# Designed miniproteins, single chains, continued (5), part 71

Each design is a single chain, and the fold is of that chain. pLDDT is the mean over its residues in the fold that is shown.

## One batch from the design tools (miniprotein)

Design m18454
Fold by ESMFold2-Fast:
Structure m18454 (fold): chain A 73 residues (1-73)
Amino acid sequence: MSLEELAEEAERLGREYLKKGDYDLAGLYFELARRIYLELGRADKAAQLAGGEPDGAVPDERFLELEREAREL
């Protein structure tokens, strides 16, 4: 999976958690996507995902998988 695909997946999951009212998990996924977009030089995309810092959120397994993949690419 490419960095662009990882960012898109993280953004998608962030939106899904936002729809469910899980703002803490949504924030984690949006911050992951934002970090990946910044690595790609996509400052425009990163700016669109600017949100609050997630406090007390526990990452799920899918978040950890995406973060590991992003670190390896």
Scores: mean pLDDT 75

Design m18455
Fold by ESMFold2-Fast:
Formats: structure tokens, sequence, C-alpha cells
Structure m18455 (fold): chain A 117 residues (1-117)
């Protein structure tokens, strides 16, 4: 069975927002173009007002935060690329492509956490 990712439960809203801010700040240092694309798609999903869209945003940022804390700059960049492609595919209604990119993002985050131990 896959181990649950740390940070998806039992944390405060304040800690979750710090994770979000740290993730976006680090991504801007590594690849500002990917950071801009990520912010753009997050804004589109938030504009929907859909609670499911907000949960998707929070999940993507939590996975990117794991890559930021435990991964290399290359892993952070690849995770951000997969996150952007996931959000783009989701907005386009391409759910098969979205699932594939989400699985790759999860893999990168999991490998970063495992390698840091």
Amino acid sequence: AAAPLPGFSGISDEEFEKMREETLKKLREIDPELAEQLEHYIAQLRASGDPTAQAVVDTVLSLLYAAVKYGTPEQVREAAREAVEFLKALLDGNYDAALEHLQRLFRIASEAVAAAR
C-alpha cells in the first residue's frame, strides 16, 4: 500500500498557507516562467468558486511543497511542470492526461521524500 503524504491532515490553516507561499517563492527562484503558468491556472480554478477546484489546488501545492522541502532543484522544476500540465489538462476536460500528470507529480514528490531519508 502507498504511504500517505505528510501534511494532508492534522496541520493548521496557517501552516498550510506557509507551505503554499514557500512553494511558490522557491519555484519563482528556479523557473519563473513555470511559477507564472502555475499561478495563472490556479487563478482560473479559483475563479470557478467550486470547492472541488480549491481541493485540487491545495493538493497540487502540497505535492509541490514536498518536492521543494526534500527534492533537488531539478525535481522541483519537473514537479512544477507536471503540476502545470495537470491543471491545464483538467481545465481542458482531458481527464486521462490530467490523471497521468497527477500520477507523475505524486511519484516525483514521493521519490524526493524517500531520497531525503
Scores: mean pLDDT 77

Design m18456
Fold by ESMFold2-Fast:
Formats: sequence, structure tokens, C-alpha cells
Structure m18456 (fold): chain A 76 residues (1-76)
Amino acid sequence: MSEERRREELRREAERHRELAREYNEKANEYGKKAEELIEKGGSKEEIRELILKEAEYSVLAMLHISERLALEREA
């Protein structure tokens, strides 16, 4: 009854956080690769810095969603 419903809701929320973490991790990896390419090419320091900041931002977002997912999975 109530426990089954609660567990299903926790599982759905955990899955949503898993999906978001994956998307943010993919974006972080994309920005990281772009930064590495620009460093190798001797590109603009400002542009490289922007890419590194974007990588860091998306990495943090991914970590937050991983943390939420793990908390929800522990409750389920």
C-alpha cells in the first residue's frame, strides 16, 4: 500500500536524477575536451578559462544529482 507507492516514487525520482547527472556529465566532458584542444592549439587564455569554468559547473551539477540519487536509493 503506502510503502509500495513510496518506494516507486523514490525509484522514479532516483531515475530522473540519474538521467540529469548523465546529461550534465556529458556536457562537462564536451567542455573539457574543447578546453584541452584549445590548450594544445595555443588558443586564447580567456576562451580556455570559460570552457574550464563550464566544465566545472556541469561537473558540480552532475555530482549534486548523483548525491540526490544515492540518497533516494538508500531510502527505497
Scores: mean pLDDT 84

Design m18457
Fold by ESMFold2-Fast:
Structure m18457 (fold): chain A 70 residues (1-70)
Amino acid sequence: MTEEEKERVIETLRRYADGLVESKGLTEEQRAEVDRIVSEAEEKIRQAKTRDEMLKAVREAFRRIQDIID
């Protein structure tokens, strides 16, 4: 697992979140929560020592974002 791979995963997660915010018409509070989830996931991805840890962080972020938008 490379640092370039981690940054690509982070960029993909941010694009996913931005797309949902635009398409779902989220409130300011919901947008702030999504930003917090993405930021936490970004930190976990950068700290990940294995691909499995990175993928776990991504999956948890997706699940938490889905809970907000329902």
Scores: mean pLDDT 82

Design m18458
Fold by ESMFold2-Fast:
Order: sequence, then C-alpha cells, then structure tokens
Structure m18458 (fold): chain A 78 residues (1-78)
Amino acid sequence: SLAALEAELQALFDELVANGSQAQLDEARKMVAEMQARVRALAADPSVSDAQLLAAVEAMLRELIAKLKEILAKEKAE
C-alpha cells in the first residue's frame, strides 16, 4: 500500500537524520523535492487519471526508497 511505502520512506529518513552526513541529508531532501514536483505536475494534468497518478506515485516511492537504501549502504561500506 502507499501508506506502507510512505512509512518505509519515513523510517529511512529517520535513519539518515540519526546516522547520515549533512551531504546525504541534502541529497535525500533534493530527491524528495524532485519527486514532489513530479507528483504535482501529474496531479495538475487533467488527462492523467487517478489510477495513473496512483501507479506513478507508487513507482516513484519505490525508486526513492531504493536510492535512499543505496545512500545508507555506502556509509557502511569501507
């Protein structure tokens, strides 16, 4: 569900705040802002259905979660 993806994203952000560098937090915030801009553009398009918007948001959340996991993994790799 979207709520489960949002909860996972929040948990990853909480981990970045606790253990990440300022640069990692800035990168993560930029990624979230870019995703939010894409969602707003899709929501403003009258040709985009609610089902298409939902599918796009789910795909974007999964992509963002994967990227945040990669950022966190790099800090643990030496």
Scores: mean pLDDT 80

Design m18459
Fold by ESMFold2-Fast:
Structure m18459 (fold): chain A 68 residues (1-68)
Amino acid sequence: SGAGEADDAGAAARAGAAETARREAKNPSLQSPTEEAKRYAELAGEYAERGDLERAAEYGKMASIYAS
């Protein structure tokens, strides 16, 4: 539940997304490629839900790479 305060949320979400993206990309889980693909797909979904379509697309590509 929440009324939108879109002004600050956008900048904070982008900053947080960038930090999370760098951390996950630099030090992913030490699991199988299938687990990595699933993790990236979930991250893509989270970023899409936040409205960060660019980060969602990047993680979607990562998921595809690890799934292949």
Scores: mean pLDDT 67

Design m18460
Fold by ESMFold2-Fast:
Structure m18460 (fold): chain A 103 residues (1-103)
Amino acid sequence: NAEAKQRYQQYNSLVAQYQALDTQFRVNRRKLIDIGNIDPSVRDRLVDVNDMWVQSQNLYNQGINALNRGDWDTSMQYFQQAVSLVQQGVDMVQSLLAEYEAK
């Protein structure tokens, strides 16, 4: 029915957004690790962004668990929180890379 289709589209959109941001975070994190090995301030901030990323994965997994129980509203809230948190992590990593890779 139309409501089931809308719920499925919302799920697919949030999952796709999370996966895209997770991929972007992993790529940028690899670049930042090399800088962090030389600069302790970058290393310390990399720990903070890694903690945010781990928390986003925990939220994503809670979303999957809620979905498996048929709790769509709770699932969507967890996915939205996971997307928000991983986006913040991506933004922090990109800001640090821009600062240290400026030519």
Scores: mean pLDDT 82

Design m18461
Fold by ESMFold2-Fast:
Structure m18461 (fold): chain A 94 residues (1-94)
Amino acid sequence: TSEKLSTLFSIASDVLEERGLDSSESSETVILAVAFAAVFANTADLTVAFTQLRKVYVRLANGESPTTILTDLITSLPSLNFTRVRSALKAFIP
């Protein structure tokens, strides 16, 4: 949903700024960081995680809208724990 998408972008922006990274970087960088965090917050199965992330990467590389890609991703997940997403994102960006 748009509300979940907005919350994910807010978390990603906050974490990137805390790590000294420019949150105004291309939407592609933010989308990949959020996709990693969302997938790994939801599953420990590396095959499932890799499959979801590969779909995001391929669509992004084909020039599809980052907003559409992320919306499709979050609607495919059974639930999102935003605390776990933030923790996963911090682990992804040490």
Scores: mean pLDDT 66

Design m18462
Fold by ESMFold2-Fast:
Structure m18462 (fold): chain A 58 residues (1-58)
Amino acid sequence: MEKLKELLENSSPEAQRLALKFVEEGRYDVAIEILTSSPTGQTGIVLRAIGDQLDKER
């Protein structure tokens, strides 16, 4: 819980928004992976998560 808050504070705005989207879906594991990968400015994980979210809406 506290770790998730710290990750949110240190992540990019886009990663925070995407992570919150997955939190609302109850997918906390995915949200944490986005935040732990995105703080380093890595777009690859964010792009994959976005693709997964879009595929879910198809």
Scores: mean pLDDT 61

Design m18463
Fold by ESMFold2-Fast:
Structure m18463 (fold): chain A 90 residues (1-90)
Amino acid sequence: LPDLSPEQQEHLRRAAEEAAREVSAIPGTTRVDVVVTPQGALITAVTRAEAAQAVADAIRRVAERHGLAVDVDVDVEGDRAVVSAVLSPP
């Protein structure tokens, strides 16, 4: 993939920070990490298993509001889940 422009990276950073803020407010979220790269923004959330779907939905809603593409993966292990999302331009 070609590298994103600085303006696209800034837009992704803002969207990812908004998603991290919303996700952090969801009961059962333990940790949220955001990494912005020239190829996209990665959001990783560690949650209780019951919170994973709400977290994934919140990330998708933020991406939709910002007109961004989103790919979300949910990995559930016992009482915990890891939600990984990549935000990119559409």
Scores: mean pLDDT 86

Design m18464
Fold by ESMFold2-Fast:
Structure m18464 (fold): chain A 79 residues (1-79)
Amino acid sequence: MSEEEIRRLEETLIEEASRVLSPETAAILAEEGFAGIARVPAAEHPALVVAINRTAERLGLSPVEVSELIQERLNAAGL
């Protein structure tokens, strides 16, 4: 996946997250991108899963592919 494709995935995830997460948690994701996922409260994890699934659907990816890419980026950042 190219940097451009990763940027589109992050932007799409932030947009979908803003629809389902609390405004405070959505603001963290908007500011920090993928790194903000580590700060999502456990109570909002079901909503985060919905945002990931919708992001995958919009981009023609599987939810597993999106989750793996997010995890790879978090690992690369030492998170």
Scores: mean pLDDT 82

Design m18465
Fold by ESMFold2-Fast:
Structure m18465 (fold): chain A 79 residues (1-79)
Amino acid sequence: SMEMEAINGASAAAQAARDALGDQLVSLRVTLTSDTEVKIKLVVKPSTSDETIEAAKKAAEDAAAKNGLKAEVEVERAD
């Protein structure tokens, strides 16, 4: 079903972000905003480099796109 495909794509995008951030990831929230759009909110450690953040955003966006989804990735540094 379309819903299952969206869930699988969102899960793939979240996993790509986790793989890119590793121990730098504090928390991750995924919200399906439509059948073709997913919002991913990442909270990362204050020490995380901008390069690592951009790599994680790209990995999540690429994984979502491969599954027919557009990802909106928001990143916040923890205090």
Scores: mean pLDDT 83

Design m18466
Fold by ESMFold2-Fast:
Structure m18466 (fold): chain A 74 residues (1-74)
Amino acid sequence: MEEEVRAEIDRHEQELLAKAKELLDKGYTREQVERIIRAELGYLRDTLIEKGYDPELVERLVDEAYERILAALD
């Protein structure tokens, strides 16, 4: 269960990191990109919770993914 949720979030993390770099290349500001990534991860969180995954687990893993994406953009 945790391994399955982690794999899904890890996949989205890689996709969102690629998207963030593309948006920066297109002239979006760091602040705009951070807002977009936060919104996308918020939708992922809500979707996984609706699918029946543990909300506390999902929130923790999504928050960790957000921090890793921000660190990778430095």
Scores: mean pLDDT 85

Design m18467
Fold by ESMFold2-Fast:
Structure m18467 (fold): chain A 93 residues (1-93)
Amino acid sequence: SVEEIVEELEKVVEELRKADFSGFSAEERARLAEALRGTAAMLEQMGFPEVAEVVAEGAEVVANPAPGTADPFVPLRRLEELLERVRELHAKR
């Protein structure tokens, strides 16, 4: 369900928020990126392509820390904003 996806996404966001990416090994980054790509695929299948796109962008930044532009926190911030919107939309009204 969407609620289960939102809960998993909140867990991923919380883990990313606490992470010091400068201390991450290549293997740890690869595992995080794979988890994010999986979440993005599920979100797309559930009809949330905008959220899926941001999650996928975050995965690519985590996997490929390119010189001069790799700030994983910019996609994370946008992801947090979209996650809150999805959560509100799904909240009982």
Scores: mean pLDDT 66

Design m18468
Fold by ESMFold2-Fast:
Structure m18468 (fold): chain A 64 residues (1-64)
Amino acid sequence: SREDYERGRELARETAQDLQAEGLSDEQVVQVLEGIAESLRIAGEEALAKGVEDALRELQAAQA
């Protein structure tokens, strides 16, 4: 659903902010978010996973 997709986007942004505050590198943050998206796909949470993946791509584009 659209709500699950938006929740996935927000989860990725909040997680990235928390990890960056803890001193993780951009590369480490990307690896953690990739793992979260994969876990969500394995769990059948396709819309949530898509939200995380799209937010991650936006984050990587901003870092380039």
Scores: mean pLDDT 85

Design m18469
Fold by ESMFold2-Fast:
Structure m18469 (fold): chain A 104 residues (1-104)
Amino acid sequence: GKKSVKNLKEMVKKSLEEIRKLAEEGDLRKAALEAGILAGVLEIYYSVMAPYFSEEELKEVIKILRETLEEIKKLMDKYGITHPDMALAIETIESLIKDLEKRK
């Protein structure tokens, strides 16, 4: 229910803060790895929770994923992160958004 979406928001926020911190510290490799881990966690969350999403929850999850994708792309551009893990994270989140949009 609503609690699952709230937990998703909190987890994403914490992960994005860690990715930003690592990028600001110049640890681009760990920033890319953390982005990859976030994408993997989102994929697992989607596979478990997708059958239980209401239409309202589905719209909120898509919004969270789109905002997450935008922030990762901004960090990639700002800090020049060229690591494969960052590209894979972006592709994974984009694929999740497409899958969720087909379920509307």
Scores: mean pLDDT 83

Design m18470
Fold by ESMFold2-Fast:
Structure m18470 (fold): chain A 67 residues (1-67)
Amino acid sequence: SSSFKNMIEKEYEKAKSELPEKFHQELEESKQKYLQYLEEAESTEEEVGIILAFIGDIEDLKLQASQ
């Protein structure tokens, strides 16, 4: 739904402000991937799983940035 797309956009903007510029391309690629998965999602449970997976990718990028 548009609400879940808005959640991805909000998490993306927050992560972009917190991550070094060198990670912004990978973050953008992750965002586009999960936005595509949302278009294909058939249930609210799948949409929630996609949002959580995107947040997981962001946390992985933050871990890489801290090393």
Scores: mean pLDDT 86

Design m18471
Fold by ESMFold2-Fast:
Structure m18471 (fold): chain A 72 residues (1-72)
Amino acid sequence: SLRKELEELMQQLIDSESPGDTPEMREALERAKQVTLETVSDEKLPETIEILKSLLEAREKVLAKKKEEELK
């Protein structure tokens, strides 16, 4: 189910110790929370899931950059 996928993505972001705060990440996570708790239609759910996936991708990029900086 889409809601379950959304919750799993949110949980991953929370449990993995967020890389730092960005306005986009914070807003997307807040939207995901609202959609998960008060889902109205499927049209919003898939969009939110894609946003979270993009955030996970960005998070991975940030972690890779930190790793490179540390190895510098």
Scores: mean pLDDT 65

Design m18472
Fold by ESMFold2-Fast:
Structure m18472 (fold): chain A 55 residues (1-55)
Amino acid sequence: MKEKQIEKGIKLVEEIRKKNGYVTDEDYEKAAKEAGLSTSTLIRELQRRFEEKRK
């Protein structure tokens, strides 16, 4: 299901952030490919969750 792929992509990005303290565009592309998502889809889901946390 797409939800599992999105969660996998988000988990990979969070892992990179914890390790390096930041995430690059190349890291987003790698995480999206590993999860079987487009980079745009992964970025949109990350942005949505980030915005929800700011409220």
Scores: mean pLDDT 77

Design m18473
Fold by ESMFold2-Fast:
Structure m18473 (fold): chain A 96 residues (1-96)
Amino acid sequence: MTEEERVIEEALRIFDEISGGSGTLTKEDLKKLFEALGINPSDETVEGILKALDKDGDGTITPEELREAIRKMLEDGKVSVEGLRRTIERIRAAMA
């Protein structure tokens, strides 16, 4: 497994924990995620992110949508493996 694949799988594990094991991430779950990172997002910011990731328009983010979004961000250089790893570590610490 590459470092890129490894960090994506770690992100998916955190996603599953935040979803409470439901397998999908809602607007409320996304809001909690940002709050755990010390960011107080506006409703419009959360809605914009949800719309960008929710490709099927059902109001939830699936593991498939998250995996594809992270892969594209890494390919486009919008995030680094190290940056994503730090974000995951911060979320994990906030959930402990």
Scores: mean pLDDT 70

Design m18474
Fold by ESMFold2-Fast:
Structure m18474 (fold): chain A 83 residues (1-83)
Amino acid sequence: SFEERIKEIAEKAKKLPSLEEMVEYIVRELEPLAEEARSWPKEEQERLKRLVDEAAEEVILEYLKKQSEEEAKRFAEERERVR
């Protein structure tokens, strides 16, 4: 289903190292789905948009979490250097 495709895209995007790569991946992978959706009923298009919005939010939150972890790692490395 397109719902499963969106979830797979989100999971793969989360594993990418930068926000730019995540966005480029999502746009590229969703392009075929967006073309398919042009022929769908309005209700299905609205559902697709909602699922995409939810997936994008999840990817952004995961990216922000990884950034916090990177900052923590850099802080720990700097502390070791100052010892």
Scores: mean pLDDT 75

Design m18475
Fold by ESMFold2-Fast:
Structure m18475 (fold): chain A 77 residues (1-77)
Amino acid sequence: MKTVAILGVGNRGILEAIRLIEEKKADKIYLVSREFTPEQISRVLPLILEAKKRGVEVHLVPLSELEKADEIIDARP
């Protein structure tokens, strides 16, 4: 089981998550931010649902969970 953390939940972070889901390069994706705005949650909710249908778990996690990932992608602006 491969867990990939994406640091930053802006446009770049969302595109990286989509790529991992489509290419099946992660079993679990951690979207990492200090705080999630309502706008960011609205953007990621459809992604979480689509990923689940493809057998990929997507979680919104705090920075403390970053250490639990096998790979880290820094997608901060």
Scores: mean pLDDT 78

Design m18476
Fold by ESMFold2-Fast:
Structure m18476 (fold): chain A 119 residues (1-119)
Amino acid sequence: MLKKVSREEALKMKDSDRVYYETEINGYKVYFVPTDPEVIRELLDKLGIKSGTLYYSPENPVSQKLLPIAKEYNLKLKVIDDGAVPAPFLVSGDTIVVFARPSDTNIFALELLIKKYVE
């Protein structure tokens, strides 16, 4: 079972840790999760995600791990045309799942990407 952790604990998370961090950004419920496929599936199932859009940069190695999951969960794919290689994220209704640690850099990047691609 996935454990909800503090931001401080999530900043130390490893790829296979069975943890997530929950916050709110721009009216979205935002979940930061490790990049292990089984951990991701457990979170998506917990959140009841059955559709949505995966925003990703093809140059980010994490994106390659997510493509099979996107197919399994009937996610629409949208490429991020950004010179930076941002962490991939999934949008389903008012919920966002970010496949990265909740660092200041990742949070600031997400706020900009929400405004550019989602809003």
Scores: mean pLDDT 84

Design m18477
Fold by ESMFold2-Fast:
Structure m18477 (fold): chain A 61 residues (1-61)
Amino acid sequence: RIRETLERLDLTGDGLINGGQLAAAAYEELGEKGAAEVGAAVRKLGKSTLSIEEAVALIEA
């Protein structure tokens, strides 16, 4: 279900999600606490974009 939300945000089909889109998806699926945890993890990685597979793994961790 998280993957489906991320795929919806990737309307251009480039397979890349930025930190803001990832946070929005986490908020929809996990709520505010989940979004905060995902945001912190993305900041630790130092990446500006993630693949959908990376984003799913990060949210599910």
Scores: mean pLDDT 71

Design m18478
Fold by ESMFold2-Fast:
Structure m18478 (fold): chain A 68 residues (1-68)
Amino acid sequence: MEPILVPESEYDKLTPEQRKERELLIAKLLYIAYSVEAELSSGPTRERYVKEMKDAEERIKKIEEELK
């Protein structure tokens, strides 16, 4: 089985708010990871990571709006 920070079996037992907070944390971690990879990359690879970073940023904003 693929190791995850929080087991998926426990994900279904979380409250809706805890579930959103978990998704927000994951999105923030992905944003940081893709940002670092973009700075370390060049050409088409960098462009791909920049797009993934922007997608993660949009997901963060969407989740933050849902938590208002």
Scores: mean pLDDT 75

Design m18479
Fold by ESMFold2-Fast:
Structure m18479 (fold): chain A 92 residues (1-92)
Amino acid sequence: SLLEQQRKRRAELTEKRKKAGPASEEEVKRAGEMARRFMETIMDIELKMGKITEEQKKEFVKKAEEQAKKLMKQSEPTLAVAVARAIGEAQK
């Protein structure tokens, strides 16, 4: 049921995005900010575990922010999908 709720929410946001048209500069900025904050949280845990350096954390955060902005400009259907995909790509 949790997966069904997430799928329904994503579908609702996708329909809202279709009605709103292409991503605005504010939406692109918001996607970058959210990806940055989530990546900082993930990378802070990795840093505290001794798995990465401070410089690697900065690089992953920067990659996540830029990738999220790119995905929003390429008309990703939702902010959440753009952020999640950006975080996954930046960790590679």
Scores: mean pLDDT 74

Design m18480
Fold by ESMFold2-Fast:
Structure m18480 (fold): chain A 76 residues (1-76)
Amino acid sequence: MDVLKETVKELIRKVAEVAGLSQSQIDALFNKLDTSNLSEDGLISLALLTRVLEQLAKQGLSKEEVLEALEFLISL
């Protein structure tokens, strides 16, 4: 579902910008998501967990931790 994947990308972008990820790192995450075989339920779970990561990034979770967490979640 294109709308759900685009929603996830917007959430990833917001977290990445809060955490201070570079444009190239954001592009790499989007490419990883586009090549993923995540189901609709998987994309919904990723969206919810990405929202949690956004709040953690605002509370001081490091750029490294945010990047590693996003890469891990997209790989599920």
Scores: mean pLDDT 82

Design m18481
Fold by ESMFold2-Fast:
Structure m18481 (fold): chain A 65 residues (1-65)
Amino acid sequence: MEAAREAALERLRESAARNPGIELRLEGDRVVVTTRENTPANLAFALSLAVEAELLGYKAEVVVT
């Protein structure tokens, strides 16, 4: 379970890395998704990453900057 969760988190990180307006950070058991550009598309993408992280058992937050 833990190894599969870490592999899924790596895929989320790779997805975030493809979008320069999005940053994904792991702080303990909490996933923080930060939007660098205030566009509806980036906000929707950040929210989708946060939802997927919560489904994996992490706490997730979206931060708009």
Scores: mean pLDDT 78

Design m18482
Fold by ESMFold2-Fast:
Structure m18482 (fold): chain A 93 residues (1-93)
Amino acid sequence: MRREEIERIFEEGKELAEKFIELANNHPEAPVEEMIKIGLEAAELLLRSVEGFVELGDFERAREAAELLAELAYRVPNPELQELAERAVELAE
């Protein structure tokens, strides 16, 4: 993948992650099913960006993506989100 494509995937994941965090903090009325869907979609995009940055040798950007994914898993304790976050952090090491 080109750096531009990986950064685009990261930006998409980051935007969804920020939306998820905002909903979790400021909108307790949001449907749980929708929240989980957004969180998982953000996590999958962030994990893909970690894999892409690692392939480029850009471990600094890979760690940024992994840290954001870890924050998602911390904000909403979901086993699948936690598993994706752990995998992302391990790849970025």
Scores: mean pLDDT 80

Design m18483
Fold by ESMFold2-Fast:
Structure m18483 (fold): chain A 72 residues (1-72)
Amino acid sequence: MVREKARKANKEAIEVAGEAEKAGNTDLARQVLDASNEAMTAVGRDEKLGEEKIKKLEELVEEARKQVEALK
């Protein structure tokens, strides 16, 4: 269950990071990818920490989407 949420969040993070990079915001893209990598690592080691990191990643992805849309 947590692993499925992590995979979904990771896919969304990669997509948003790609859009941020295309918009010229490479720092935002890196932040999103780093957060995704941290969440995936945490899920493999501790389920509770993984859930916390996934939630943080989902919040960051949503914020990144808003920032990318604002730049259009």
Scores: mean pLDDT 80

Design m18484
Fold by ESMFold2-Fast:
Structure m18484 (fold): chain A 63 residues (1-63)
Amino acid sequence: MEERLKELEERVKELEPVDPEGAKEAQKYINTARTALKTGDEQLAELSLKRAEEIIDKAEEAV
């Protein structure tokens, strides 16, 4: 999960100059996933990462 989190953070950085709003939304879910991992909420972490990934995928398709 940590590796997936890092990959999404990298994709958000690449998306920021093209779609700053989409990058910001994805970052919000990444931050939620990070907090969930620290508190041991694996379900919330997985769900938040999935939502971040969906936002990034949709934004990448739009450009």
Scores: mean pLDDT 79

Design m18485
Fold by ESMFold2-Fast:
Structure m18485 (fold): chain A 77 residues (1-77)
Amino acid sequence: SNEEIKKKLREMILNSKKLPESAKKTLLELIEEVKEEKVEELAEKLPVALKALEEAENVEEEIGEILRMIGVLLDSL
């Protein structure tokens, strides 16, 4: 179910060693707001972005890209 997908994505965010606690909080809140029709796209894009973040030299820039990606999904009504 989409709720189970969101649960797995939340667990990935919480297990990230590169995300500061404030960014984790923001991302967890934003994921809850993603509509069912966009959950599959989020499930494809977020794990890739989190892997990029783990290897990133500019963590702040990669966090910005993750936030932009989720923002696009939230605007798709």
Scores: mean pLDDT 80

Design m18486
Fold by ESMFold2-Fast:
Structure m18486 (fold): chain A 70 residues (1-70)
Amino acid sequence: SVEELIEELKKLLKEYQDILSERQKLIEEGKMTPAKQREIDAELLEISARMAEVQVELRRLLGKDMVTPL
């Protein structure tokens, strides 16, 4: 449902923001390791990809195929 997809987007957005905040703190405190950096980058990539998939599905359900002429 549209409501389930909106809730999933909210969850993914919160997870993304939380990871970005943690990453920034680790960098500022000099606690970032190469291994942790790789893990964080992989998690951010995965969440970003899932957000894109949910957005595509939402557009389909809402029937909003707006052609933007460039």
Scores: mean pLDDT 80

Design m18487
Fold by ESMFold2-Fast:
Structure m18487 (fold): chain A 86 residues (1-86)
Amino acid sequence: HMTAAELRRRIDEMTVEEAVDLLIELAKSTSPEARTAASLGLVYLGERGAPVEDLIRVVEAMLETVPEDSPDAKVYRAMLEALRAE
């Protein structure tokens, strides 16, 4: 069970590129909990001031790992819209 606190701690110890790789790996998991952790990690990277371009790339990569009409794709599209809205 990965908590938001554990995920934030891991990201704090990583570069943006390392965090991106971690989030993509979590998104590729069939576990709903891992997919939720990937979404929370994206939000946290944004809160820490990661470049919006890097956040957008992560969301785009996540979208490639799921079917377009899946619940996960809907979540990732909503996150992409939020990132673009600033």
Scores: mean pLDDT 75

Design m18488
Fold by ESMFold2-Fast:
Structure m18488 (fold): chain A 77 residues (1-77)
Amino acid sequence: IEAALQRVIDTAERASPELGEIARQGAKELQQLIASGASPEEIQQALDRFGEFLASHTPDPELAAEIRAALAEIGAA
């Protein structure tokens, strides 16, 4: 999970430093949600929202796809 979240952050930062900072904040919120024992449904909703925010702000469709793939790995874990 931490490795997949770091890949999301690294990919977002390659798109822009601003997006990288947004990704770091979102990753912290997701880690806290997972650590608190949130339901799989709550985690999936948070992942979907996080992925849509990052992908919609990533002009490169390949980088957007990498972000979505990394988030899918977290949701499958």
Scores: mean pLDDT 76

Design m18489
Fold by ESMFold2-Fast:
Structure m18489 (fold): chain A 65 residues (1-65)
Amino acid sequence: MTGEQLQKAIEEMINKYGLSEKAAMTIAMGVLNGVPREQIIKDLVDRYGVPKEKAEAALDVFLSR
C-alpha cells in the first residue's frame, strides 16, 4: 500500500463514519500488522467509543481495498 492510498483510506473512514484520525489509524495499522478483526473492533469500541456496527463497517470498507 502506498502512502497516498493509506491517507485516502484514513480520510474516507473519517468522513464516512465520523472516526477520529487516531481511530482510523488504529484500523489501518491493525490490518497492516495482521491483528485479528475482532481485536481491532474491540479496541475501537473500548478505547475510542466507536459503536460496534460503525467500527465493523469502517474496517470492512478498509479490508475491501
Scores: mean pLDDT 77

